# Designed miniproteins, single chains, continued (3), part 75

Each design is a single chain, and the fold is of that chain. pLDDT is the mean over its residues in the fold that is shown.

## One batch from the design tools (miniprotein)

Design m10594
Fold by ESMFold2-Fast:
Structure m10594 (fold): chain A 70 residues (1-70)
Amino acid sequence: SMEKIKEFEKKVEELLSEAQKRYNETKAQIDAEAEKRGLSPREGAIRYTAAGLLIAGDLVDKVVEIEKEI
């Protein structure tokens, strides 16, 4: 039903918002650690990519769980 679709969309938007916050916080931590340790921009980029993929994977798992309820 349209109501179930709207509930799903709201839950997905909430999960996306949480994932975005988590990514931003993780990126800020990686940047702070890189600065403190004098790490290269390349090492930072690898960490950003890894963090992004892990957060994206967690988001996908949560979305799939919600979809099963529709």
Scores: mean pLDDT 77

Design m10595
Fold by ESMFold2-Fast:
Structure m10595 (fold): chain A 92 residues (1-92)
Amino acid sequence: MSKEEGLKLIEEAYEKLQSEDPEKVREGAEKLVELMKSEDPEVREEAAYVLSEALFSENPATREAALEAARRLLESEDPVTRLIAESLLRPV
């Protein structure tokens, strides 16, 4: 996957997360989880950023999907991905 392709997929995931359709919201969150496994650091950083914004969304379904995605990332075999997920889930 190219950087341009990865960034486009992040944009599509963001649009899905803003949907009124819970199925589309779930698809968006799952796509971000996969994109955070990308070898491209910019794609991973953008995916993490969009996921962090979703956690503070006014839409409860979007927040719930983002929270589930972050929890799944905590189970990642990659220590860096787990550290990012821990930062996202840290109580303020």
Scores: mean pLDDT 78

Design m10596
Fold by ESMFold2-Fast:
Structure m10596 (fold): chain A 75 residues (1-75)
Amino acid sequence: VRDIDDRNRRVTDIGRRGTRHYDDRDYDRPVDDYRRMVDIMPTGGGYYNMGRYYFNHGDNDTMNRYYTMGNMMRN
């Protein structure tokens, strides 16, 4: 099969780890995980997860930047 399935699985696993670390109040760790997701597959979902991280961290300007990137990925 295509490498796309493997990339999707890796992105999902990294996202799960990022969310888990956020719940543990380890805010620095999820940034690396989300960056890794974007590096593997730059998708709207990946950028949305980055935006969500910064929203939860209180950085609304960076959040808006990533949400805008996510919305642009379709077009």
Scores: mean pLDDT 59

Design m10597
Fold by ESMFold2-Fast:
Parts: C-alpha cells; structure tokens; sequence
Structure m10597 (fold): chain A 68 residues (1-68)
C-alpha cells in the first residue's frame, strides 16, 4: 500500500537522475539538480540506494572541483 507509493517515488527520482546524467558534463544547472535528487535519495532510500546516492554525490563533488 504505502510502500508501493514510496517505490514509485524512488523510481521517479532515479529516472530524473538518469535523464540528467548526460547533461552533467555540459551544464552546471544539471549538476545542481542531480545533487538535489541524490540528496533526496540519500534521505528516503533503502541502504542500497543510499550507497548509490553517496557515490553520485562524491562524483559530483569531484567534477565540480575539476571545473573550478
């Protein structure tokens, strides 16, 4: 019941993240949006999704550091 709605929400967040991924290398705005989605996944997701979100955040930080 409620779990099905949570799975739908997580799926939507993952889908949005995947759509932004190819734009991350060319758009600072896309990187910022991906960071927000990853932070939401970190707060709402199960352990596997939280680990994935942590890795995405580290990758975003590394990309930002190179663009500085």
Amino acid sequence: MEELEKEKRLGDLMYRLMRLLPKAFTSKEAIDEMKKIAEELLKEGPEDVQEFAKRILKSIDAIKKKLE
Scores: mean pLDDT 74

Design m10598
Fold by ESMFold2-Fast:
Structure m10598 (fold): chain A 66 residues (1-66)
Amino acid sequence: MKTVILGAGKEGEEKLEELVKKGEKEFIVGDISKEKVERAKEKFKDADIEAIVGSKNIVEYYKKLK
């Protein structure tokens, strides 16, 4: 299953870096800011990152996970 990170700011980037070091390869990164998500994808291009942009899209995705 893919690891979900809500918030692509500095805290989200730190968590993503830690998990990549542990060998996690698949992530879903959500933020209200498209720029923050794009920056995370650029920093961790060796990881498979799916972007979710916008608060409504994040909430709907979170409900779908169960």
Scores: mean pLDDT 73

Design m10599
Fold by ESMFold2-Fast:
Structure m10599 (fold): chain A 80 residues (1-80)
Amino acid sequence: SLTVVIAPTGSEAARAGIERTGKPIVVAPTGEEAVKKAIEYGLETVGIASEDFERALEEAKKAAEEAGIEIVEVIDVSGE
């Protein structure tokens, strides 16, 4: 199971991740790279730095399906 934090900037994603988990999280520039890092390091939460929420989420979902991982929570930090 995987939680993804999506924000327009890496700093915003990192901050939201710390608020959520109480620990530093890995932040990647794409949903695909974020999911790959989650698999590589056995992470339950990853951040994605993207101004395009829908694209970032679509990329993350595609990579998760290919890896057999379920995305259980999506945190949108865009403020809309």
Scores: mean pLDDT 83

Design m10600
Fold by ESMFold2-Fast:
Structure m10600 (fold): chain A 110 residues (1-110)
Amino acid sequence: MKLYVIFLDLVRAEDDILPHLKAGDTVLVVGRIPADVRSVVEFFRQLGIEAEGLVSDDPEEIADYIVEKFPDKEIVILVSPEHADHPFVKELVAILKERGKKVEVVVLPR
């Protein structure tokens, strides 16, 4: 089963995230604004999708949370095309791989 990680600052409102999600997958919503994170988590949960929220902008804190809470999940980071090479995403991927996680970055279609 996979953990899909979305960053509210790195995903456009017009991006269609839903087709990437399968039964048994979990979504981790990461953002800087607690109210926005809660709203998106509740949206996914209302659709029957397992979702968790994390308020953080620190790649190491996010990586630690993922490793501890989702030890057995493969990680998929969803980004818009404009953010495919974002330094924050590259740093997070490097930390997660160093900690033994399988990580894939998926660029969302327009």
Scores: mean pLDDT 79

Design m10601
Fold by ESMFold2-Fast:
Structure m10601 (fold): chain A 85 residues (1-85)
Amino acid sequence: ASTEEILDKVEEAMVREILRASRAGDDATAARLAALAQEFGRRAKEVLDDPSLSEEEKRERILELARETVARVEEITGRRLTLDL
């Protein structure tokens, strides 16, 4: 998958999980997921903005960051996410 495809899939999954928690009235979980989404976006931007990294190195770092973020979402929600990265 391209860097853009990885970022899009993670964003869609994060939004879905935030909305699920919010609709269930679990404001604490929704807030934790929103903070995690902001941290993911900030770290991803740092990778994308790094002029010392090649396009392939950026993709690899974004992929590892995505996997780390998905694992943290699963720990917070207690649910396994089916994401093809």
Scores: mean pLDDT 86

Design m10602
Fold by ESMFold2-Fast:
Structure m10602 (fold): chain A 66 residues (1-66)
Amino acid sequence: MEELAKKIIDLAAEVTGLSDEEREKFLEIMEKEGPEIAVIKATKLLLDRASDEEVDAFIKKVQELA
């Protein structure tokens, strides 16, 4: 789960254009609150910032990881 969560966070960061500092905050959330919470928070940020097309591309890439 942790390795998959890191890949999902990385994909969300790429799609939303997160800075290295912002990306590190999600990795800290994963360490402190667990991978599921980190993925949920990263996905929420993606949905708030990304276009529908970017969200669809993200979903497709996540499905390829599973």
Scores: mean pLDDT 77

Design m10603
Fold by ESMFold2-Fast:
Structure m10603 (fold): chain A 106 residues (1-106)
Amino acid sequence: SPLLEELDRIIEELNRLAEQARAAGKDSVADYLESIANFVRLAKRRLERVGATPEEMERVLELIRKLYDIAKELVASTDPEEQQALVEKANEVIRELRETIDRIEA
C-alpha cells in the first residue's frame, strides 16, 4: 500500500532526525523523537490489525505528516522556549492521533 509505504518512510525519517538531534548533543530531543517514532510504529500496527480503510489511513497519515513537520522544527530549534512550545504542539497532535485511532478501532 502506498499509504503504508509512506508511514514506513516517515518512521525512518523520524529515527534519522533523532540521530541528528543526538549527534548535536540534544539527548532529550532525541529521546522524544524516538518515542514519537515508536508511537507511529504502534499506530501503523493497530491500523493494519483492524483493516483500516484507505480513507481512515489517510486521516491518520495527515496527522502523522503534521507530527513529522513539528519534529523537523524541533531538531532545527536552538531555543529552549521554542523547543518546549513544539513539544506541547506535538503532544496535542499525538492526542488527536490516539483519539482518531481509537475511533477507527471502535
Scores: mean pLDDT 88

Design m10604
Fold by ESMFold2-Fast:
Formats: sequence, structure tokens, C-alpha cells
Structure m10604 (fold): chain A 77 residues (1-77)
Amino acid sequence: MEIVEKTVQKAKTPEDAKELHEIILEEEKIVAEKLGGKVSSESEKGKDGKTVIYKVTSELEENGIKHIRITEIIGEE
């Protein structure tokens, strides 16, 4: 069984999005380290060249259930 949770956060600026990404990534890394999970991070620039998207994916498997948390942070100019 696989459970996927997706959260989208909109930041007021690209700079705010970067700060939120750093905070969320660090929090997820701490949780993964304690529980034996995995964390990955990606960033991309939107097609308009003004939108920045950060994505943090956390994965944990316990009792045969795979838990995936995806946090997407969007910063627009």
C-alpha cells in the first residue's frame, strides 16, 4: 500500500520561496534521519521565467506501507 500526501505552499516572492524550501528541507531531513526515511529536493523555473518551484519529497516505509510526502513551494515575482 502507498499513501501520498501533497501540500502546495505559495510564497509572496521567489526569495520567500527559497527560505521556505530551506526550512522544509531541513525539517524533513531531521525526520528522515530519525525514522530511516529518504528525502530528495528539486527546483525548477517556470515557463514564464519568473516563477520558481521547489519540490521536497520525503519517503518512509513502515509495516509494509510506503508513505510519500511531497511539498511544493511556488514563488512568483
Scores: mean pLDDT 80

Design m10605
Fold by ESMFold2-Fast:
Structure m10605 (fold): chain A 87 residues (1-87)
Amino acid sequence: DLKEQLTELITEALLELHRQGVPDSVIGEFLWALSNKDYERLIELGKENGLEDIAKRIVELMKKYNPSDKELGEIIVEAVYKANREL
């Protein structure tokens, strides 16, 4: 399931950013880029934080799945919720 894979990869990215001590402002930039389908910024943030492969996979799944704004919002909320439970 592409939706489940996308949710899991976003959750993994959020957990790794938090584990590295990345500021909430930068995590916010990641979530903003994701919400706006800013693929270039997602890859850039991934590269800067050692998550280039995860970021590339997120971008490819987003392109393949092509979620609506509503579906993407639901995926992001679920990923944030799952990440918070692991912290």
Scores: mean pLDDT 85

Design m10606
Fold by ESMFold2-Fast:
Structure m10606 (fold): chain A 86 residues (1-86)
Amino acid sequence: SIDELEQRVVDAVKAGNYDEALEAIRELMEKATEEERDRVLDLVYGFVRRFIAAGKTEAAREVIELAEEKFPGDPRVQYLRELLEA
């Protein structure tokens, strides 16, 4: 479920395991439906901010790229890209 994948990301980040966090986010993006767009983008926003705060800029970039592929043209994803370059 999305809730289980969210928890996996949180646990991986707490452990400093960003590769595991990215795997969980990738699986989240693959499983997410259009009906879940708002929820998933809220989660992505949280993940990107957390990665940037931790100095994990390349991991944050990968998350944004996954979101761009899943939800092309969404203005919330464009906003995340601006946060990355700030």
Scores: mean pLDDT 85

Design m10607
Fold by ESMFold2-Fast:
Formats: C-alpha cells, structure tokens, sequence
Structure m10607 (fold): chain A 90 residues (1-90)
C-alpha cells in the first residue's frame, strides 16, 4: 500500500497513475471509495502505466491509500492537477 496526505481546499476529483495486474483499491481515511479492475480495462497491457480519475470528495488532512491484491507501482496521485507527496504510515 502507498499513502498520500492531502493538504488544500475541498475537491471532488482524484487522479491516480499506477501500474498493476490486479484490482487497484482507492481508500480515503480507511474507507474504500473506488475499485479499479485493471483486467476489465479494454486494451490495457498487464502492468502498463494507467491513469484513472474518480469523483470523490476530499478535504484538507485526508489520507489517501492506494493498494492492490497484487503488486502495484503508484507513479503519482493528483488532486486538481497538483501532485501529492507520498507519506510513510506503516
């Protein structure tokens, strides 16, 4: 799992760029907000870089977790075009 902390005004859109062969889980403050089935994306090569955007409310101090049932590389997470810094949690 990879963790990011949001600092900024309330927003409703999060964009993630990642590589995985399994499902990608997006959690905010420990709650699952989105599940991306990479195998169900038409034309995606396994473990290629993919970018997806989810409509979900995010506010200052929120903890974003990106995880998978398989290996995942998270390249970046952006909110309104601003890249978030990775934080260590565990």
Amino acid sequence: AVFFKYKGPKKSKVTITASSTGNIYLKVNGEIKAVIDVAAIPGVVPFSEITFTKELEIEDGDLIEVSSDNLVFVHKVTVDGKELERVEKK
Scores: mean pLDDT 76

Design m10608
Fold by ESMFold2-Fast:
Structure m10608 (fold): chain A 71 residues (1-71)
Amino acid sequence: SEEEQELADEIALLAAEKVDSSEAEKVNEEIAKYLEETKKLGADKETQLEIVKLILEKRYEEAEKKLKELK
């Protein structure tokens, strides 16, 4: 959908600004994992973006906490 494409484009832009190229593969795998889990739990686009931003800032503990709150 257009909303899923917009989310993907926004994530790609944020990752390009914040992530070193040497870490890009690992960070992209983590982002994909969290997006899949949040989608399965029925999270909206805004909640998915908040969790992705936490991952990009290496705030993994806070990202896990938000994911658990959705369960």
Scores: mean pLDDT 76

Design m10609
Fold by ESMFold2-Fast:
Structure m10609 (fold): chain A 68 residues (1-68)
Amino acid sequence: AAEEARNQAISDVGKEMADKIRQLKADADAHAAAGTPEEGARYRQEAMDEMFKIGREAAGKMQALRDA
């Protein structure tokens, strides 16, 4: 029961991460399409940095749930 709840929580963190990354990519691409190539590169770099941050935070949360 407790293990099942923990496994669900880990799965939920992974799904939230995937959804956020997908949305960031879509938003960055939309901004890039609307702006200049230079603005597009900036939006993509900012989205990339945020995606790495989200991935690291999600990995930390999953590890904390496993170690609990």
Scores: mean pLDDT 80

Design m10610
Fold by ESMFold2-Fast:
Structure m10610 (fold): chain A 70 residues (1-70)
Amino acid sequence: GFETEKRIRELIKQGKYDEAIKLAEEGLKYASDFGKAVFYRYIAEAYRKKGETEKADIYNNKARNYFLKA
């Protein structure tokens, strides 16, 4: 929900990218297609901030696909 997204944003702002990825991955298990798009977007941002640009692109593509399904 919104509270989970807020916590993910706070973790990314703090540079806690691995914690943000784990929380987003937990959110994926029970999320709607739209919710999955949002969580994949945060995972992509965290990987980009870590310098893992190839993984960031993969997760951005996943986010886009779920957004289009919603």
Scores: mean pLDDT 84

Design m10611
Fold by ESMFold2-Fast:
Structure m10611 (fold): chain A 83 residues (1-83)
Amino acid sequence: MTAEEYVNKLLERLGLSDLPEEVKEKILKAIQDAFPELAMHHDDLDKALEILRENLLYHGVPEEVADRLVEALRKEKIAVITF
């Protein structure tokens, strides 16, 4: 599975498939950038999601979208560390 296919399936699962392609590309870059730190904090979901949120905002994902994604991942307990 490509990283793009992974992100698209993740967003579909979380009910965020309606996001613009530009926003989806920013989410993909944020996840890729955060990957090493997310892997280090795989046993601390709260810390992993904090790191992900900071990277989403750094890559220009709108705060509302970043918060929705982080909340959905927290509820599902999804570790965003696989490609």
Scores: mean pLDDT 74

Design m10612
Fold by ESMFold2-Fast:
Structure m10612 (fold): chain A 100 residues (1-100)
Amino acid sequence: SMQEQQRITRDLRRDITIFTNRLYQQYQDGNITPDQVVQQMVQFTIDVRNRAVQSNLSDDQIQELISSSINMTKGILRSGGMSDSQIQQRVNTMIRQINQ
């Protein structure tokens, strides 16, 4: 149902926020590299996408969740002082890996 899809979308957005906040802390603490942030975000975003597809979410809802994950990844990398150009290069790699 639409109400069920809205609940699932909300729960997935919460899971994205929790996961990205954990990566942000690990990155700020120097425990992971920018490449490891991207790698873990790729694997997590693929899982979120697959869960959304299995839950019969709309293409728009799935794209919103993927875009949220990408934007949060940009935020993490930017917090480490990376330039927008360097962030965009890594995000382009992330997008290619999510779509493979």
Scores: mean pLDDT 89

Design m10613
Fold by ESMFold2-Fast:
Structure m10613 (fold): chain A 70 residues (1-70)
Amino acid sequence: MKLTVTLEDGRTLTLDGAYTEITSTNVRTALAPYLGKTVAGLELEGVTLTGLKPGDVLTKEILASLVVSA
């Protein structure tokens, strides 16, 4: 399982389920330093993410609403 988030500034954040559990909490923690950035892309492998999509600006409200399902 793998989740990759690409931000507008070209930064890419990858959570790999082999090293870190891909949970809603862990995704929120990984994205928290990037509040105010726009999501440019999402790649999902073996997981589903709800409440976040390309074009969204990372806000506390979006982070609180996102849900990860395996």
Scores: mean pLDDT 82

Design m10614
Fold by ESMFold2-Fast:
Structure m10614 (fold): chain A 69 residues (1-69)
Amino acid sequence: SMHSQRQQLWRELAGEVERETAELLATGSRREALLALRDRVDAAMRETGSPEESRDNAVAALTAEAERE
């Protein structure tokens, strides 16, 4: 099923995003880490065919959090 394959891809991308975010938080500013996470989440959601509204909400939330720093 394409749905099961898409869920597997999403799990793999989520793990990659988590690893990259942890590395950035260890070595850089929280703002830079949040902006990098935003870009990775946007790319992952586009790759997995997530709804535009969900993607826009995720991007907006991470951008707002970064702007608080």
Scores: mean pLDDT 73

Design m10615
Fold by ESMFold2-Fast:
Structure m10615 (fold): chain A 77 residues (1-77)
Amino acid sequence: YDFMEYATRMATGKSAVEAAERLVREALEIARETGPQAQREQAEDLKSAARIARSVGAEEAAEILERGARELEALAA
């Protein structure tokens, strides 16, 4: 699992939504096994991925990533 690999997949324009859903699922799975600090770090990663998604026009994928980040922030609060 690597953020750079995710960014590369999204740049190809294929299955951006599937890549976003997978990234959110993996981030939530990691967060369930860790504390608030790791939850905040995962939320920041998802926000960065959402900005990249919007920059290439993948609006639906960006919305999925933004929702995942908010869920992680709520868990850390």
Scores: mean pLDDT 73

Design m10616
Fold by ESMFold2-Fast:
Structure m10616 (fold): chain A 78 residues (1-78)
Amino acid sequence: PELLARYGLAQIRKALEAGDFDTAVELAKQLAESFLELNQPELGLSLLDRAIQMARELGKPDVAAELEKLKEEFEKKV
């Protein structure tokens, strides 16, 4: 599970750096849902937190806000 999270975060970072923001958000959502299905919600929350931080560090506050909304919706399912 942690190796999947690390790989997923690398793919999200790559998408953000390439300007594929919709792809980055979609990957974050899909990976978080996958961790929920694996009964590993803590890994999903951690992945979303790191994705939010990456978006902020890259100067993409709109993308960070969208990821924060996904985290809020995810937290309601835990």
Scores: mean pLDDT 81

Design m10617
Fold by ESMFold2-Fast:
Structure m10617 (fold): chain A 107 residues (1-107)
Amino acid sequence: MREELEKKKKENLARLKEGLAKLEEEKKEELKEKALEQLRELAEANKDTEEGKKLLKALEEGDKEAALEATGKILEKEARKNASSEEELEELLFLAEQQRDALSLVL
C-alpha cells in the first residue's frame, strides 16, 4: 500500500540474503566476532522491546542459546511486520531462520 513498506520489504529480504552469504564466506574466528557485533547492533536497535532486552542480557552473560532464541524472535517479528503477502512472509521467515542457523554455527 505505501511505497515505504514495499521498499522496507525489499531491503529486509536483500539484507537477510546478504548477511547469510557474508557469514558463510569468511573464516570462523572472523565470523564469530562479526556475528557478535551484528547481534549487539540488533539488540541496540530493539532495546525498547522485550526481545531486544533479552538479547542484550544473553550477550552480557554469554548465553548462546538465549541469544539465538531472542534473535530468532526479533527477526520473525520484523518479517511479519514487513511482509505484504503470505508468500513474502514465508520467504522472509525462511531467510530469518537461515540467518539464525548461520549465527548458531559461528557462535
Scores: mean pLDDT 76

Design m10618
Fold by ESMFold2-Fast:
Structure m10618 (fold): chain A 67 residues (1-67)
Amino acid sequence: ADPEEIAREAEEALFEIQVAVAKRDYENGRITKDEAIEWLERVKSRAEAAGLTNAAKLAQEAIDELK
């Protein structure tokens, strides 16, 4: 087992959860579209800074879907 790979997979999963939460909260009327996009752009920036390619892509897809 590679602890660094496991840690990366865990970080990817955490950011993916954050994307899903933003989309769900928008769909349920808990946040506005602008708030959801702002939050997703922050998630994307943090994912890109951490080298989390899958999470960054998911955040961008969510931003594009909401626009």
Scores: mean pLDDT 82

Design m10619
Fold by ESMFold2-Fast:
Structure m10619 (fold): chain A 106 residues (1-106)
Amino acid sequence: MEERSREERELGEKLKQEMLDFSKEKKDNQKEVGDFMSDVFERVQGSGLGSGRVMDAMEQILKKMSPDDQKYTGDRSSSKAPRHSGGILTLSDVSRKQSLQKLEES
């Protein structure tokens, strides 16, 4: 097993716990949850672990958390993003665009 796998797992566990704690506190405020997720996402990108595996682990964790809220709307696999950002798709999409643009500008 590679060092990356260990770092990926450790980061995933830490982020999962952090997200669970935050979601429990802000369960009624999906906007804040989305903003928190975007912040975590940007921190992961900025951490310098430099692997799509870390991002993939984050996506896996987000999928496991989101199904609890919207199991039935998850039938459309091609629409993974809408499951996480539903009514706040614009904010989530902007966050993604800004992250990419920031990387390009840097």
Scores: mean pLDDT 52

Design m10620
Fold by ESMFold2-Fast:
Structure m10620 (fold): chain A 76 residues (1-76)
Amino acid sequence: MEEKKKKEEELKKLDEQLEKIKRRIEELMAQLDAVSNSDLSPQQQREEIQRLVGELLRAIGDQIDIERKKKELLEE
């Protein structure tokens, strides 16, 4: 039973999850820019911005959780 190999595999999985979250954040930021440049009404723009900001905050929370898990694995 090699604990070092398990740590390396777990770190790789966390890095892959982190990359996916970073891409999601970039996509959400691009959607926010698209809404601001859209032909939507001011009310529809506000509603879409609120929705996208909520999703962005969730994605940032997921990023923080994964970065914390990586730190904990490195401190073991």
Scores: mean pLDDT 81

Design m10621
Fold by ESMFold2-Fast:
Structure m10621 (fold): chain A 80 residues (1-80)
Amino acid sequence: MMEERLKKAKEILEEIDKLREQFKEGKISTLEAARKALEAGLRISKIQVEENRLGLPPSEETIEARRKASELLSEVRKAL
């Protein structure tokens, strides 16, 4: 249901924040950070497809998660 999608978006958002911290601290490689950020982006896209299919606007959580995933990918690309 709707609440489950919002929970998934929030979980992805928290995972991205943790991944960004790990990357900045050098605890994770640039390539691994890129791979996980891309995977998070795909998971967010699946939520957006479901929201659109149900005639729902994108949630704030989904929009924010997409933005943070894109920002992380940009940071990782600069390090490559």
Scores: mean pLDDT 80

Design m10622
Fold by ESMFold2-Fast:
Structure m10622 (fold): chain A 66 residues (1-66)
Amino acid sequence: AAAGKALWDAYMAATHKGVSPADLAARVSREEIRAFLRNPKAFSPSAPPFSLDDRSIDALIAYLES
């Protein structure tokens, strides 16, 4: 989905250099991705200083699964 790709490019691509969306989707569950995107700082103090809403998370997961 176009919205999911834009979210990946804006928030994930810079921090996951050398990791494709498909590689990430193969390594982690949908639930783990959702938990991370809701509260990145719970996983790492150096994580991005944002949390995504449920709609944005769903769009990004749909992109990872396509």
Scores: mean pLDDT 66

Design m10623
Fold by ESMFold2-Fast:
Structure m10623 (fold): chain A 88 residues (1-88)
Amino acid sequence: NIEEELREAIRNGDLERVNELLAKIQGVSVDDLYFAKPTEEEQREFNKPLRELAEKLKERGDNLTAQALYAAASVSYEEMEKNISKIK
């Protein structure tokens, strides 16, 4: 269960594992995340599955995992703060 794996990785501070799981959700390799420099619009589409998962987790009350996914899916600092504020 990818939700449980993400939750455990976040709790353990395993950033490498978190990045691997996020790449799987987006359907890309970790290398693609580092070499590609997409536009903001492309980045939002690329991160759409992460935002959808974050919304579902928030609705269940899993705020820790939801907040981490919102941050990972954000294309700017302002968007990150806005997404995090939805949890509150």
Scores: mean pLDDT 65

Design m10624
Fold by ESMFold2-Fast:
Structure m10624 (fold): chain A 97 residues (1-97)
Amino acid sequence: AKERLRRAAEEFIRELEEVAEKSKDPYTQELLRRIAEELRKAVETLLNKDLPDSEIEQATRVLEEGVRRIREHKDDPEAVLEAARETLQKLNEILSK
């Protein structure tokens, strides 16, 4: 369970960094990098808590869905930002329980 969560998080961060690098807008690059950093911290917090497997699996599914949406919309920075923000929000909801 935790290994799959780590892989999903690594893929999500990598996809965000690739979109940021291809973006010519410094504002979009900065926003994507900030979301990636916040997501990294959220995943570290999830991994450091003794959460039930069901919650780890839920977080993994949230990240995998986020990766899918970013890949589908990688040429649309606004859609990528929206998908990334929604993914981070859902992870934070799991953390707040």
Scores: mean pLDDT 81

Design m10625
Fold by ESMFold2-Fast:
Structure m10625 (fold): chain A 100 residues (1-100)
Amino acid sequence: MEELLKEVEERIKNGDISPEEAERLAQRLKAAGVDPETLMKRILEVIKENAKKKTKDELERIYQSAVLLLEALRRAGIVTDEQFEKFKEELKKIYEEYKK
């Protein structure tokens, strides 16, 4: 579990999650029984931590990677529609804050 969460954190930090990789990660997270609230809190923390260290272009890639993973988690049934909307809004707020 923790190793998989660390892998997700690193992949998002690198901004290199493709749609195909997002689907694979979502299936692995589903199989591991990850708590979506815990996962999203860790993702938001990684984005906040790195926002000050990254260029605007790098931050945009990180944001896109997080959104792709969130969409894959919703399709996999890990995240409900209500959780999806809440987390997407939280991601957007952080991104907009650091893009200004």
Scores: mean pLDDT 80

Design m10626
Fold by ESMFold2-Fast:
Structure m10626 (fold): chain A 94 residues (1-94)
Amino acid sequence: SHMQQEIRRLVLLAVGYAIRGIGYQLDGDNDKAGEDFYRAGVLYAEAARLARQAGRLDDAEEYLRLGDLYAKRAEALGRKDLGAKARALVEEVR
């Protein structure tokens, strides 16, 4: 379905941002790493919202866990502003 394709697209984008964020973190660029982890968190929250609408409740729960994980990682790197914003989006879907 179109919804399944959109969920897959959002998850792949989230993974891409998470990987790039890890790369920035290894380079000591905590600001850019935090921004990328924030983007990953937002994309996982959106994937969770669509998964819930599709009745894929186990997938939605997993995407919410990942969204919260990356929001917390953004906060840990000094982007408390972005991490809080991503966590708010995760809680809105939960």
Scores: mean pLDDT 92

Design m10627
Fold by ESMFold2-Fast:
Structure m10627 (fold): chain A 87 residues (1-87)
Amino acid sequence: MDELRREAEELIRRAGELLEEIARIAREAGARTIEEVEAATPAEVLEELEELERRILELAAQLPEEDREALLRRLGELQRRAAALIE
């Protein structure tokens, strides 16, 4: 169980770093919408983010309900924070 929690923490940290990178790319490109952000971001970066999100969801399915809810809330918070950096 501790290994799953540590892996979840690592995945959340990596997702946060990628979202900050995407926000920086968007700002440098002058992107103002999500569609413009996606157009400005390299496909490899978007694919890595999608893979991390998928792995987080798979891990959440293996955790007790309380830990699952906490993990999903943290993922949602990271996504909201990244969106705020673009706006």
Scores: mean pLDDT 77

Design m10628
Fold by ESMFold2-Fast:
Structure m10628 (fold): chain A 54 residues (1-54)
Amino acid sequence: SIRLELLKLLYEAAVSSSRFLIERSPSNAKLQAENQKAIETLEKKIEELEKQIK
């Protein structure tokens, strides 16, 4: 459905933003770890949506 496709696009945009923040997190290991976990969570959500979009 169009709604699920748009939601997937939003999650993909969030992943891109989170990756950008990791690249710009100078020497803050805790922030990098938190952002990495957020990316992993979003990537799993994208996979779930892709299964539904079929």
Scores: mean pLDDT 74

